# Designs tried in a protein design run: designed miniproteins, single chains, continued (2). Part 52

Each design is a single chain, and the fold is of that chain. pLDDT is the mean over its residues in the fold that is shown.

## One batch from the design tools (miniprotein)

Design m5778
Fold by ESMFold2-Fast:
Structure m5778 (fold): chain A 64 residues (1-64)
Amino acid sequence: SSAIEQLRARIAELEERYAKNPTPEIKIEIDLARQELARLEAGSSVAAVNAARAALRAQIEEQL
C-alpha cells in the first residue's frame, strides 16, 4: 500500500529530526504516525488472511 510506504518514510524522517532536536511535539507526531501505521498494517493483515481464504476456497472448488 502506498499509504503504508508513505507513513514509513514519514516516521523515518521524524525519527531523524527527533534524534537531532528532541522535542515533545516531534515525539507526539512520531507516536501518532506509528499508531496510524499500526492501524493500516492491521487492515492489510486482515486483507492477506481474506486472500488466503479465497485461494483455499478456489482450490476446493477445483477438486469438485
Scores: mean pLDDT 79

Design m5779
Fold by ESMFold2-Fast:
Formats: structure tokens, C-alpha cells, sequence
Structure m5779 (fold): chain A 74 residues (1-74)
């Protein structure tokens, strides 16, 4: 499904940008990541990102798990 592939690519881009900057995600970045995760049916991961938005290492860990899950489903 093209939409799932695009959303996965966007999540991977956000993950790469966060690793590159080393800064916690902005409120706008959190909102977009959460929206992408919800569109992919990953509500649990979306909530974890919202709850841990001030902890970069946790956000990166959550994104790593979500991306691995999505790749396994494709």
C-alpha cells in the first residue's frame, strides 16, 4: 500500500533528523510523528511518543520499535 510506504518513509526521516540534531523533538514534530503512527494503526506507540516527548532517547527507541514493527508487516 503506497500510503503505508510513504508514512514509513516519513517516520524514518523524522528518526534520522532527531539522531542528526541530538535535540528533543519540537511540539510540531511530536504532533506529526503521532499522526503518522496513528494513521499506521500504532496507537500504543503514538501515546508513548506523547508521554515521552521530552526524552529524546525514549522517542528514538519508540520510533525504532515502531519502524521494525511496520517493516515486519510489509
Amino acid sequence: ELEKEINLALLEIFRALLKLTGEKPSDNEVKRIVELLREMGLEDYAKQVEENKDDLEKVLSILDEAIARLRAEL
Scores: mean pLDDT 82

Design m5780
Fold by ESMFold2-Fast:
Structure m5780 (fold): chain A 96 residues (1-96)
Amino acid sequence: MKVFKGYKVTVTIRTRGDRADAEALAQRVKALLDKRPEVLEYSVEVLEDGTVRVTAYFTSREAAEKLIQEIEALAAEDPRVESVEVEVKEVEGLVV
């Protein structure tokens, strides 16, 4: 098998509001991800404390960076967002 270099992006968004605010934000992020064919796999999770955790996999660092920029822009426009943490990891043996 050819081993492909891939990228795992984890975005953690803390909200100031309640779970409904976090769920609304999660739907906005999911809509962004659904528009990106370069996203191989993703998950969006809403935690009880109002945290939205996004995990997405890419074969392109440029595509990953573009999505991060779009999520950060979305978060910057939403006054309910307290903080955004982003982690990007290169992953070996990405199988899709």
Scores: mean pLDDT 78

Design m5781
Fold by ESMFold2-Fast:
Structure m5781 (fold): chain A 109 residues (1-109)
Amino acid sequence: SFKDKAKEFLEQLIKAFERYAERARALGHDEVASLLERAIQLLKTAIENIDDIETLKKIVSELQRLRDELRALKAASTDPALQAFLDSVINLLDTAIRILEKLIEELEK
């Protein structure tokens, strides 16, 4: 089912975010790591509540808020390496949001 595929993709995204959070901590970007750890918890909650449309909609809203916070950090940075790192993270977050939005659409059918 699409639900099973969405769960698999979200689990893969969690692993990717865990690697990025660890790298952010190692580089001293503690604020970035904390935002990524919040994204990980939201994705874990989405998997646990995969049949709950209202919970998934709230998670999408919170992930969009985290994406905006990451974009603001990128705009405030003068470090090209951090900007490239944040672009990668933002792209993964956009992917998570799209998967969850498609999951919500499929559940509403």
Scores: mean pLDDT 90

Design m5782
Fold by ESMFold2-Fast:
Structure m5782 (fold): chain A 87 residues (1-87)
Amino acid sequence: EAEAVWAALSPASQAKLEEQAAKVRALLEVRKNNPDASAEELRRRATALAQELLEKRRDVVRQAVLELLRLAVEEGLTAAQIEEALA
């Protein structure tokens, strides 16, 4: 189901989801490891980690996207509605 939705999305929508999933995943991991970090430090470290995830850990990014898409499908969202939201 989530994989079928992913396959139905345009390359542009796939790229947007991967970028956003990497950013959110990176922010959560940086915050967990640096609870006292300022907002500026969090943004800087999370940006660097998100880039690393997109370059070296495509498996982690794909898992994060599929987890998000699974939740969207459970709420009744279609690939077309997800594409419209990402436009």
Scores: mean pLDDT 83

Design m5783
Fold by ESMFold2-Fast:
Structure m5783 (fold): chain A 61 residues (1-61)
Amino acid sequence: SLFDRHDELVGRLSPDAAAEYLARLDALGREVEANRWSEAQVQAALGRLVDWLEARAAAEA
């Protein structure tokens, strides 16, 4: 599933990269709350975060 892939990718990251990922996820949550994002906007932002996660995991491999 998408969640299983997410956990796998996060588990492959260095501690510094994992901290950066969590900071990005926290920032996304704050933006959703502050700006009353639609479901479509949230999904688009999550997609971009997953793309970043995959690229970072590949770069550290």
Scores: mean pLDDT 77

Design m5784
Fold by ESMFold2-Fast:
Structure m5784 (fold): chain A 65 residues (1-65)
Amino acid sequence: MMQQLIQEAKKLAEESARLLSQGDIDGGWKKYKEAVELLKKAGLSEDEAREKASQWVSDAARRIS
């Protein structure tokens, strides 16, 4: 189901933000790429997937401060 893939991608983007906030750049990039791949599987274009995942990472990063 597309909605489940989108929710999983959002969780991966939030994990990416946490890892990046802790200085784990490699781990953060890995989770971001996984989120983008799930969004593409859910039917988003590469540009749409990257934009949505980046927005979720930014939103989560602001929440983590």
Scores: mean pLDDT 82

Design m5785
Fold by ESMFold2-Fast:
Structure m5785 (fold): chain A 70 residues (1-70)
Amino acid sequence: SSSREDRVLSEEEIEEKEEFIIEVVKKLKNGEPVSVEEAREALRKGEEILDALRAQKKTKELVPKIIEKV
């Protein structure tokens, strides 16, 4: 089950979201048909990646300290 508020994304999840966005952009550049739903998902995934990258830069120093306490 996926949580609605996952702010910390794994590297694999970020890569999958990036690949999806890149694929949609490549289709657009090649003149291939892209659905409105695909474009909307790409935008949402892009926003999630940006938010996660911002959070990771601040939490990268804090996460190891929290793990060490557990």
Scores: mean pLDDT 67

Design m5786
Fold by ESMFold2-Fast:
Structure m5786 (fold): chain A 120 residues (1-120)
Amino acid sequence: MEKEIERVIDLLKKEGYSEATIEIVRALLTGDVESAKAAAEKLTPEDRKDVRLILEFILSLAKFGYKKSDEAAAAVLRTLHEKGLLTEEDLPLLQEIKRNAELFGLKKVAETAEEVIKSL
């Protein structure tokens, strides 16, 4: 389990993703809500590649039914929205996140994605 997390982190570092994105991914995999939220606060409008990866990663966690990530992923989505980092271009991906979160029981992700979608 810990070795699998470090493998994901190594891949993100090699692909040149920001330290904040790496911290978010680690926090999502460990269910660390406060670390996930704090790392998401570090993101800026210039980090569009990072935001898209984060949304894709949350979608993957939802598709796997990874309930341990539910509260942390919901906190990330809310923080990205509050900072104005989510746009109408993200709507299709947010809709897929909501759909998969509802299907696989990530209740907080589903509820937060719905609120974000309605606000865009």
Scores: mean pLDDT 84

Design m5787
Fold by ESMFold2-Fast:
Structure m5787 (fold): chain A 59 residues (1-59)
Amino acid sequence: MEELEKRIAELVEKATPEQRRKILEAWSRYETLKAQGKPDEVIEEELRKALEEIEKEMS
């Protein structure tokens, strides 16, 4: 999680308002899945994929 949190902070600094909304949505989805008792490995992978998609849009 330390790595993912740092990556989110870096992306937020560079992101447009629209991209920041997508980052927030990805994080909210992660928190919801965690609350539902999904395995951490699965929910972290979903978050990682969402962040990769956002990074590609920033390129």
Scores: mean pLDDT 77

Design m5788
Fold by ESMFold2-Fast:
Structure m5788 (fold): chain A 83 residues (1-83)
Amino acid sequence: SLEESIEVLLGELKERLEELEKTPVTEEKLKELRELLEFVEKAAEPFLINGARSPDPRIRELAAEVKKELEELKKRLEELEKK
């Protein structure tokens, strides 16, 4: 499902970001990670909007968690770009 695909992509983003945080990074790698993050954010947008309005509290909770993880990943990437 789109939801499962978004979770897989978020996991990939987290893993790649953690790897880059442990090594000297190149502008090319930072750009690639930014492009992946922007792709995931756009792909997640319908789920975040519709999931937040879902009558199912589990789906609302998952949508809130995905949004929080995206915001945290964006902040971590911005901090990495400052180094």
Scores: mean pLDDT 79

Design m5789
Fold by ESMFold2-Fast:
Structure m5789 (fold): chain A 68 residues (1-68)
Amino acid sequence: NQEAKVRDAFEALYGNPANTTAREYLKELGVKDSTESPQLEALRNAKTVEERNAAIQAAWNAIKAEFG
């Protein structure tokens, strides 16, 4: 399930921003790992579980829109 893998990758980056495996996976999906990525910036600024889940959902929706 690609959605589950994307969620796991964002969760890993939330816990450890230096996780290279997660960053490489998301980068292959078109998510830039710099401050230029609004999805990763929103995730870094998330202070609650609800904000984190919203950031992950927005990132997944952006990837789906780009892909098709």
Scores: mean pLDDT 68

Design m5790
Fold by ESMFold2-Fast:
Structure m5790 (fold): chain A 88 residues (1-88)
Amino acid sequence: PADVDGKEFVDTAKAFLLSHGVPEEQLKDLSDTEIASLGILAMSLINQLESLEELDTLRPTLIEHYGSEELAERELAILRTALAHHLA
């Protein structure tokens, strides 16, 4: 178990997403946990995915994590924005 500074971790994830084209307004609707998870996931996927269509394979994992299709689709939209910036 890690006792990390949650605020510092979230701020780092926000900075990453913002630097990759995700608008701050989109992040305001997300919890700190969602922002942190998206940042980690985007960083992990950046060098592994060949196309944005492969993000659709993550839908089941995101649904399991959040328990909601609506939240999973929101997360996928943000991940697509961040990864599109990297793949462009």
Scores: mean pLDDT 72

Design m5791
Fold by ESMFold2-Fast:
Structure m5791 (fold): chain A 67 residues (1-67)
Amino acid sequence: NKKVQEEAIKEIDEAAARVEKEATQEQADIMKGFAEIAKEQIKESSPEAAKKLAEGVKKRADEIISS
């Protein structure tokens, strides 16, 4: 489902943008790498897998920001 994949990619981009604003440059660069890999995986993933990938990236972003 294209819409689910697009929504997942949007959530990943938003999570990466939050880390860029609220964390160090080093943490932002690490998150950028995770986001890029996750977005590439989503393009070849089921809607279920895309949702789980987006949730994983969001959780990691929250962990970085809350530190």
Scores: mean pLDDT 81

Design m5792
Fold by ESMFold2-Fast:
Structure m5792 (fold): chain A 108 residues (1-108)
Amino acid sequence: ASEEEIRRLLLEAEASLGVFLMRVWELKKIYGEDNPELNALEDTLVAASDALQEHIKNKASKEEVIATLKETKAKLQALRNESTIPEVKKLADQAIERYEEIIKELEE
């Protein structure tokens, strides 16, 4: 992939994380601002956003980007499996699917 294609995919991933964070904030209004599962999901998504911003800034290699995306996906899978809230499981699954799509496009 070109540097421009990697940058585009990183920006698309960042935009997707923003949408997922908004959904977490909506769920916190229902389940509580101190809900540990929602806090864990929020922390994971925020850390993922920070990592993507660093990769954009540093023009990270395709290999470094793929490694970071796979690490985030693994964390989301763990949260999904441990969750007791169906809406949290669904949101984690949607984030995992989006990251899978981006990883696959980067590997092409």
Scores: mean pLDDT 86

Design m5793
Fold by ESMFold2-Fast:
Structure m5793 (fold): chain A 72 residues (1-72)
Amino acid sequence: EIEKLKREAHKALQAGNFEEAKKLLEKVAELAADSPEGRAEALGLFALFYRALGNEEKAEALAAEAEALLAA
């Protein structure tokens, strides 16, 4: 279930386990790909991931893409 994978990804990010967090977020993106809302949510989660890595430019770009999908 997508919600379980999202919770596990957040736990991995809090633990500093970025490899596990990325794998979990990739699974969320794959499962959520069928809807604009799901794709936007996955992009938002990847934005949080890149912000945690200190890549603010990438995080902002992904967050903007997610907002654009929801605004369409």
Scores: mean pLDDT 79

Design m5794
Fold by ESMFold2-Fast:
Structure m5794 (fold): chain A 85 residues (1-85)
Amino acid sequence: MEELIEKAVEILRKLASKKNPTPDEVLEAVRELVKAAREAGLTDEQINELISLFVKAINDIRYTKGKNFDEILEELEEKLREILS
């Protein structure tokens, strides 16, 4: 479970480090996250919630007013722990 949280945060950091991530790069990141979640044994409902949170975090990074990158990562990590516990 911790490995999945760490991987999700790492994927998001890689996307945020790119000046302008393409739609294809975002889709590939989501696919990588879904694969890791399935290998970790998450249910389809947990995976859907994970995708929703991850997409929200990406959108917050792209269109942020008042939140910084570290705050977005912290919120994502908290919500991921809630789903995985």
Scores: mean pLDDT 72

Design m5795
Fold by ESMFold2-Fast:
Order: C-alpha cells, then sequence, then structure tokens
Structure m5795 (fold): chain A 87 residues (1-87)
C-alpha cells in the first residue's frame, strides 16, 4: 500500500517536470528524488537502520540533478524541490 504511494509520488513529480519543460533525463532524476525523500521521511519516523543508505542514494540523485543542469529556480518554484538540493 505505502509502496504504491511512493511510486505514484515519483510518477507525479516526473510528469510535472516534463510539463515544466525538463528533459526525460531531468524528469527521471526529479521523480527519483521525490520518491526517495518520502522513503527517507518514513525511515526517520521508523528509526530504520537503512537511513544512511537512503541518504546516500538521495545525495547521488542530487548530484545527478545538478550535473543535468536543472534550472534551480524553476525546480524550486514549480516542483517544490528544496533549495538545499542545489547547495
Amino acid sequence: MFDDQIRRSGDHARRLALQAGFSDQQADAIGRYSSYRIRLGRAIQDNSPDIPQIQQQIDQIQQQIQQLGVDRQVAIDVLGIPQSVFD
């Protein structure tokens, strides 16, 4: 049940990114970021031992988003991606 919500959140973020004019590669990275942020929030609530691994995956996705040249202002304002992703 919750895995479906995480998947749908990622799919929704990806669709919004495509509608905002991002490329397929940029939209995929944004979608993965959205899904992993939800997973991290749940892992923190559950005091999961997987938190370091999830955080490492988020860090890799953040680096990929930066390397793909995602417009920082559009990502923050349109998709609600936190400013900390780009810092």
Scores: mean pLDDT 74

Design m5796
Fold by ESMFold2-Fast:
Structure m5796 (fold): chain A 81 residues (1-81)
Amino acid sequence: MLSEIELKMIARLGKIQADQMVSYALRLSNTETAETLKIVKSLREQMIFSVEKEEIQNLYQKAEKQMSLSIKLLKKENIPY
């Protein structure tokens, strides 16, 4: 199991990555992928501001699942990652 410090570091880096990916998807007019990536960004932001380890862990799992869906959408459109 990841520590709280590790989860929050992943959240901070993941928020930056998701934000950059949203900008990229919008440049390609891929609004569906951009919307799914905005959800990832929101979940990562919630992890940063959460104080309970169990809540941070639950948000981490949700963000990972949502990111997986966003990656599948990018691959489906044959868009460079």
Scores: mean pLDDT 78

Design m5797
Fold by ESMFold2-Fast:
Structure m5797 (fold): chain A 67 residues (1-67)
Amino acid sequence: DDAERQATIAGLEDKVALLERRARELEERIPALERESPELGEQARRDAERLRQLAEELRAQARELRA
């Protein structure tokens, strides 16, 4: 079903955009978090990296479905 496939791709792309936006927002907060605590800044970096890795994986899934 092409419509179902397109809906799945759109859902994945929306989730990628959300994850990338969340990672960017978190990255922008890192300097402030580091001023409060080095541990908070480090945790924020790990969380941002994890979000970007998830986004990359979902983007790969969307590309596979397009093929």
Scores: mean pLDDT 87

Design m5798
Fold by ESMFold2-Fast:
Structure m5798 (fold): chain A 99 residues (1-99)
Amino acid sequence: MKEVHIHVSPEQASVHAVDGDELENFFVDASSPEAQAFLAALEVPAEYSEEVKRRQALALLAAERAAETLPDAHFHISGVDVEELDTSLLPYPHTLVEE
């Protein structure tokens, strides 16, 4: 199984595969049309701030993009609060990592 690291900041999610052979590093920019569309469609608790929603959307979209190339990858996700990420929306093997 391949290991993929996803780091989320307010502006972007950065994606890095540990071996690099099958997936080149990439970024999901928060201002991109794809990220904006995903954020608009994302159903999250009404109590979530826009920053929390944005970070969650970036993490989920980055994992979805990486899974298109590596569908059996284990995702290590950092930069998202563990208590605020709806893991039911993440149908991939994952570990939440503190920054």
Scores: mean pLDDT 70

Design m5799
Fold by ESMFold2-Fast:
Structure m5799 (fold): chain A 61 residues (1-61)
Amino acid sequence: MERRKKLIEESGKVNMETLERAKAAREQGLAEGKSQADIEAAVKRIHNEGLERISEIVEKM
């Protein structure tokens, strides 16, 4: 139980940060009139950073 709980907690923190930043980037980009390509590029960068951190946490378990 504790091992899974710790993994979920750590992964959750990174996933929450990534999701929050991606959502903000999409909303703000649309409001500012940025192209969908620019918004997608920003979201991809945020997602890649989050994925890298989560991958390291998961592999450590």
Scores: mean pLDDT 77

Design m5800
Fold by ESMFold2-Fast:
Structure m5800 (fold): chain A 68 residues (1-68)
Amino acid sequence: PGITPEAERELEERARRATDAALAGRSAELGKPVEEVATPEEVERMEAAAREGLLTHMALEGEVPARL
């Protein structure tokens, strides 16, 4: 009852990109390196949240919101 390997890879890639984009934005706004704008725990939570959001959208419509 898991997701397919292809869908899992897509979820991971999109969650990473969404998290990376959010961290890069925060880094740019604060003028600090990414490592100083979020703790590893915060990064993990952001990635998990992004993955869950993407998974929900994929389950409903098979699509990912452009705003993630």
Scores: mean pLDDT 70

Design m5801
Fold by ESMFold2-Fast:
Structure m5801 (fold): chain A 120 residues (1-120)
Amino acid sequence: SEALRRAVEHLRRASEAFDAGDYETMAKHAEEAFRLAEGVDPVLAGIAYLLAGRAYMKLGDYEKAVEYFERAARIFEAVDPDSGLAAEAYRLMAEAYEKLGDTEKANEWRQRADELEARR
């Protein structure tokens, strides 16, 4: 679809921005990508949420990073449970919680990621 072609182009632009160290541009393109992919390609939307979360990690907005990693994890558990992407999203949430100083939540989400990997 046209929306998917545009989503893929935004993901390519987000990747280029990451390589350039332009994390604000990375976030903008990743956010456009999941907006376009949601309801059409949930795996692509999940990947876009992971990239948006990674961008906000680099920008120091750890609360927004947690929000996007949580959305990615929920998508991957529902539609792509065997890929390991949900476990990756939970590990990234744990990293964001460590940056927020919430070591208890960080440990909870690392444990959840480990449990998902142990079942593979």
Scores: mean pLDDT 89

Design m5802
Fold by ESMFold2-Fast:
Structure m5802 (fold): chain A 67 residues (1-67)
Amino acid sequence: DVEEFRQRAEEEIKKNTEKYEEYTRLMEEYLKRGDLSSAMVYGGLASGYKVERKRIEEEMKEFIKKA
């Protein structure tokens, strides 16, 4: 069911977006404090969630293409 897969994918996209925003805020806070090392760690985590969101979006597009 394309619609069921789409809804599940949208839920996962939302979760990854929320985590991306959370870690981006932490990165910004550490940048304000001049802690570049901690900012890089949180920036890396944010990037990970952004990459995962893109992967899910690509999987959703590929699934729809085959339906």
Scores: mean pLDDT 83

Design m5803
Fold by ESMFold2-Fast:
Structure m5803 (fold): chain A 96 residues (1-96)
Amino acid sequence: SVSELAIKGTGLAMRMLATLEDARFGDISPEEAAELIREATEELAELISKVDEELAKKIRETGEELAEAVKKGDLEKAREKLLELIRLQDEAIEKA
């Protein structure tokens, strides 16, 4: 359902944002943050694959770029990639 995708997707995006902040403040390692982002990205991609398999693929690709940016400490790129994931989620909700 659209509401399930919106609620669960928003929760996953918030979890990824919290992970970026934890990494930024040194509360978790960059490696741990990257792993958590990959896990959240896969959960989001599985939800979106029910609506659009091509959007799910873009989410997996963008999530991997986000995870690599976090691992390298490139917080500016990480924020840009998180915003891109949110836009892809919004596109999936509009198609649902």
Scores: mean pLDDT 85

Design m5804
Fold by ESMFold2-Fast:
Structure m5804 (fold): chain A 87 residues (1-87)
Amino acid sequence: SEAYERVREARRTKGGAAALAELARLLGREDLAEEIEKAAKEKDYKKLIELGEELLENTPDPELRGFLEGLIYEYREELEAEERKKA
């Protein structure tokens, strides 16, 4: 799908947060795209996971869903790495 290719290209060239923001914009959710960009700048992985899960609920395309699940898992790994430093 064209949407999948745009999101995939954004990840390849600009990174995961840019891909997540692009998906939010494709779904007409500029408000979520702005929150994603802010959370990424602040390295708020917990917020990025929450925003990703909200986008997943509103994404019917199975290719985009698979992509988004992978990105959410990567943010969960980053969050776990931060938690291990605090332990």
Scores: mean pLDDT 82

Design m5805
Fold by ESMFold2-Fast:
Structure m5805 (fold): chain A 79 residues (1-79)
Amino acid sequence: MLSTDEIIAQLEQIQQELQELARQAQEKGNDDLAALLQTAVDQMPAVIEYLRTKASQEEQQQVVDHFQQLVAMARQLIE
């Protein structure tokens, strides 16, 4: 069972992965994908603050799952 601190650490790692994927998408000329991923990176601090202050444990896991799916999709699109 993950603590809130462990979930936040996972989201911080996911933010770094999304930033790297955004860079790769831009280098490949996929500006739309790069913009989408950069938006997710830029929103991450607000998401983390929401999880610290307002989110249930169930919402915390759902947020991690959603961002993990975004990383998987982005990797597939970038190749």
Scores: mean pLDDT 82

Design m5806
Fold by ESMFold2-Fast:
Structure m5806 (fold): chain A 88 residues (1-88)
Amino acid sequence: DLLEKAEKLEEEVKKLGAEYVKKVNGESLSEEEQEKLGKELAEDIAEGKEPGKIVPRGPEGLELEKEIKELGKKAKELKEEAEKKKNE
């Protein structure tokens, strides 16, 4: 249950990352490039890192960055709880 919830949140984080790239820098990249870059940025933001230097940070980007960070943190906490339960 906890792992399933964590995986769902990780999937949402990746989708938000793609949306971040599309909204902030979308039209200059292909859909596949947006998805790949979005995934990488979402993973970095979820780990608490600042977005890469190649993506402009506007108000829309900052809002999505915050959402990605919150969901990524929640996914990580759920994974850690699942691992602790497994050791019990």
Scores: mean pLDDT 67

Design m5807
Fold by ESMFold2-Fast:
Structure m5807 (fold): chain A 67 residues (1-67)
Amino acid sequence: MKELEETKKRIEELLKKAADMTPAELRAKYKELAALAQTGVPELLPLIQRLAGAIHDNLRAQALAAA
């Protein structure tokens, strides 16, 4: 239970920091969390999906700002 709560908190902190991270850093962190989802922890899946959406939005915003 505590490990799951710690992992959820890490994902929430990542969501807060996503705007300040580079695309490469965001993708690396997402891969780590996707690997954790493979352990069969269903409670993490909605948070991982929300993180993926936030990363996509952030990457798109950065690409538009760079253009």
Scores: mean pLDDT 70

Design m5808
Fold by ESMFold2-Fast:
Structure m5808 (fold): chain A 102 residues (1-102)
Amino acid sequence: SHEEAFERLKELLERLIEKYKPKNSISDLTPEEQAELMRALVRFLSLSTNKEDFIELVRLLKKLFGEDFTPLDLLSIAEFVYNLTGDKTPLELVKEAVDEVL
């Protein structure tokens, strides 16, 4: 479900934030953690339409990656999901969440 997809993604991001502390880049994650994060992001973006969840996602990503966080990678993943599903809603929600948080 969309709620399960977001809760799992949130749990993963909170675990990574605690492990690495703020200001670590994505390159500091192991390949396994990078793959897990990418899978969780794709799943969330494919299932969720809740704007508040997207806002919280951008906040958590900013906490994990700090000042080095750019929305381009998240926008690219949302575009990938759009190309697979034909649903542009996740791309629009990512754009709105980025504008709200950054």
Scores: mean pLDDT 76

Design m5809
Fold by ESMFold2-Fast:
Structure m5809 (fold): chain A 85 residues (1-85)
Amino acid sequence: MEEVEKMKELGEEAVRAAEAGDIERARELAHLAGLYGQKAIDLYGESDPELAKKARELVGKYSAELGRIIGLPESDIQAIEEAAK
């Protein structure tokens, strides 16, 4: 639960940093958000599959949003979204 909230907080901060043009900070925050997302999946995957699914979906959502802000091709964005399913 706390891991999912921390992931969301860091993901939102990464998006704001990217929008401000601070790509290095956005990259660091996105990496940390991904680590917390993976921790939530590892901790809750067996005991709370719905929470683990939500964590995977949020990681994919923030990764795709960041990719769009930094100018990744739509094909790469689609691959990120598919990998989160």
Scores: mean pLDDT 75

Design m5810
Fold by ESMFold2-Fast:
Structure m5810 (fold): chain A 81 residues (1-81)
Amino acid sequence: SAEELLEEMKEEIERKAKEIEENASSMTRDQFDEALLELMKLASEKVKELKEKLPEEVANEIMTELDKHIRELINRVLKAF
């Protein structure tokens, strides 16, 4: 279902964010910035995948929730460094 796909995508992005947060204290600024860019790329690819796999009307409803989650998560990761 669309909801299951959304939760799977959220879990994958959350795992990457937690990995960065847990390692933030041992990272150089350049390493942290690189990890953040990879997180942003992953998030962007998940948004594209959602649009491609779901009907437009369903994708539009779910994209709002995914975008909010991504924004909150990036802000959380930024505070960890």
Scores: mean pLDDT 82

Design m5811
Fold by ESMFold2-Fast:
Structure m5811 (fold): chain A 93 residues (1-93)
Amino acid sequence: DKEEEIKLFYEAILKLVEKLKMTPEQIEEIIEMIKNEESFEKILEKLTKDMDEEKQVYAVSLVNVLKLVIEKFGKETLIEILEKVLEEIKKKK
């Protein structure tokens, strides 16, 4: 079921974003980079800048999940998932 798979990717991305302690501004920046078709290598570089080694593992995992979503469902679906993650992080509850 496509909707169930999308929900699982949403939950995985949300968990990784929380582990990385990403701000709403950082998530918005990643969304903009994806909209501009920026390479995942540049996205990873931006995420890992000034990060410790443990956080780098989560950042790599996040980028790999983003790649999988685009390969399976396309860029628009990934953007929709990331916008839902952004709204959840903004609530901070």
Scores: mean pLDDT 83

Design m5812
Fold by ESMFold2-Fast:
Structure m5812 (fold): chain A 90 residues (1-90)
Amino acid sequence: AEEKRLEELFAKVDELIDTNEELYQKVRELYYNYLFAIAGGDEEKAEKYREEILKLVTDALNIDFSTLSEEEKERLFEHVLRLIDAKEEA
């Protein structure tokens, strides 16, 4: 039930990142800002960029970010990072 909901969400995110170039560029920029914050030990900035990435993706899919549990947010964030890494592989 819940797992199926996340699988459906991930499929929509895959299509969104593949078809919406402007959104992809914004998410990519936030991802690099997130990595720089992590490398610099700035946990507050890293969390801010993580939330901004999740809100951009959920807003584009017309999903209320506040309805996601912390576990769902973590799994969605990891999924988005994997998609960006795959696209950057050339």
Scores: mean pLDDT 81

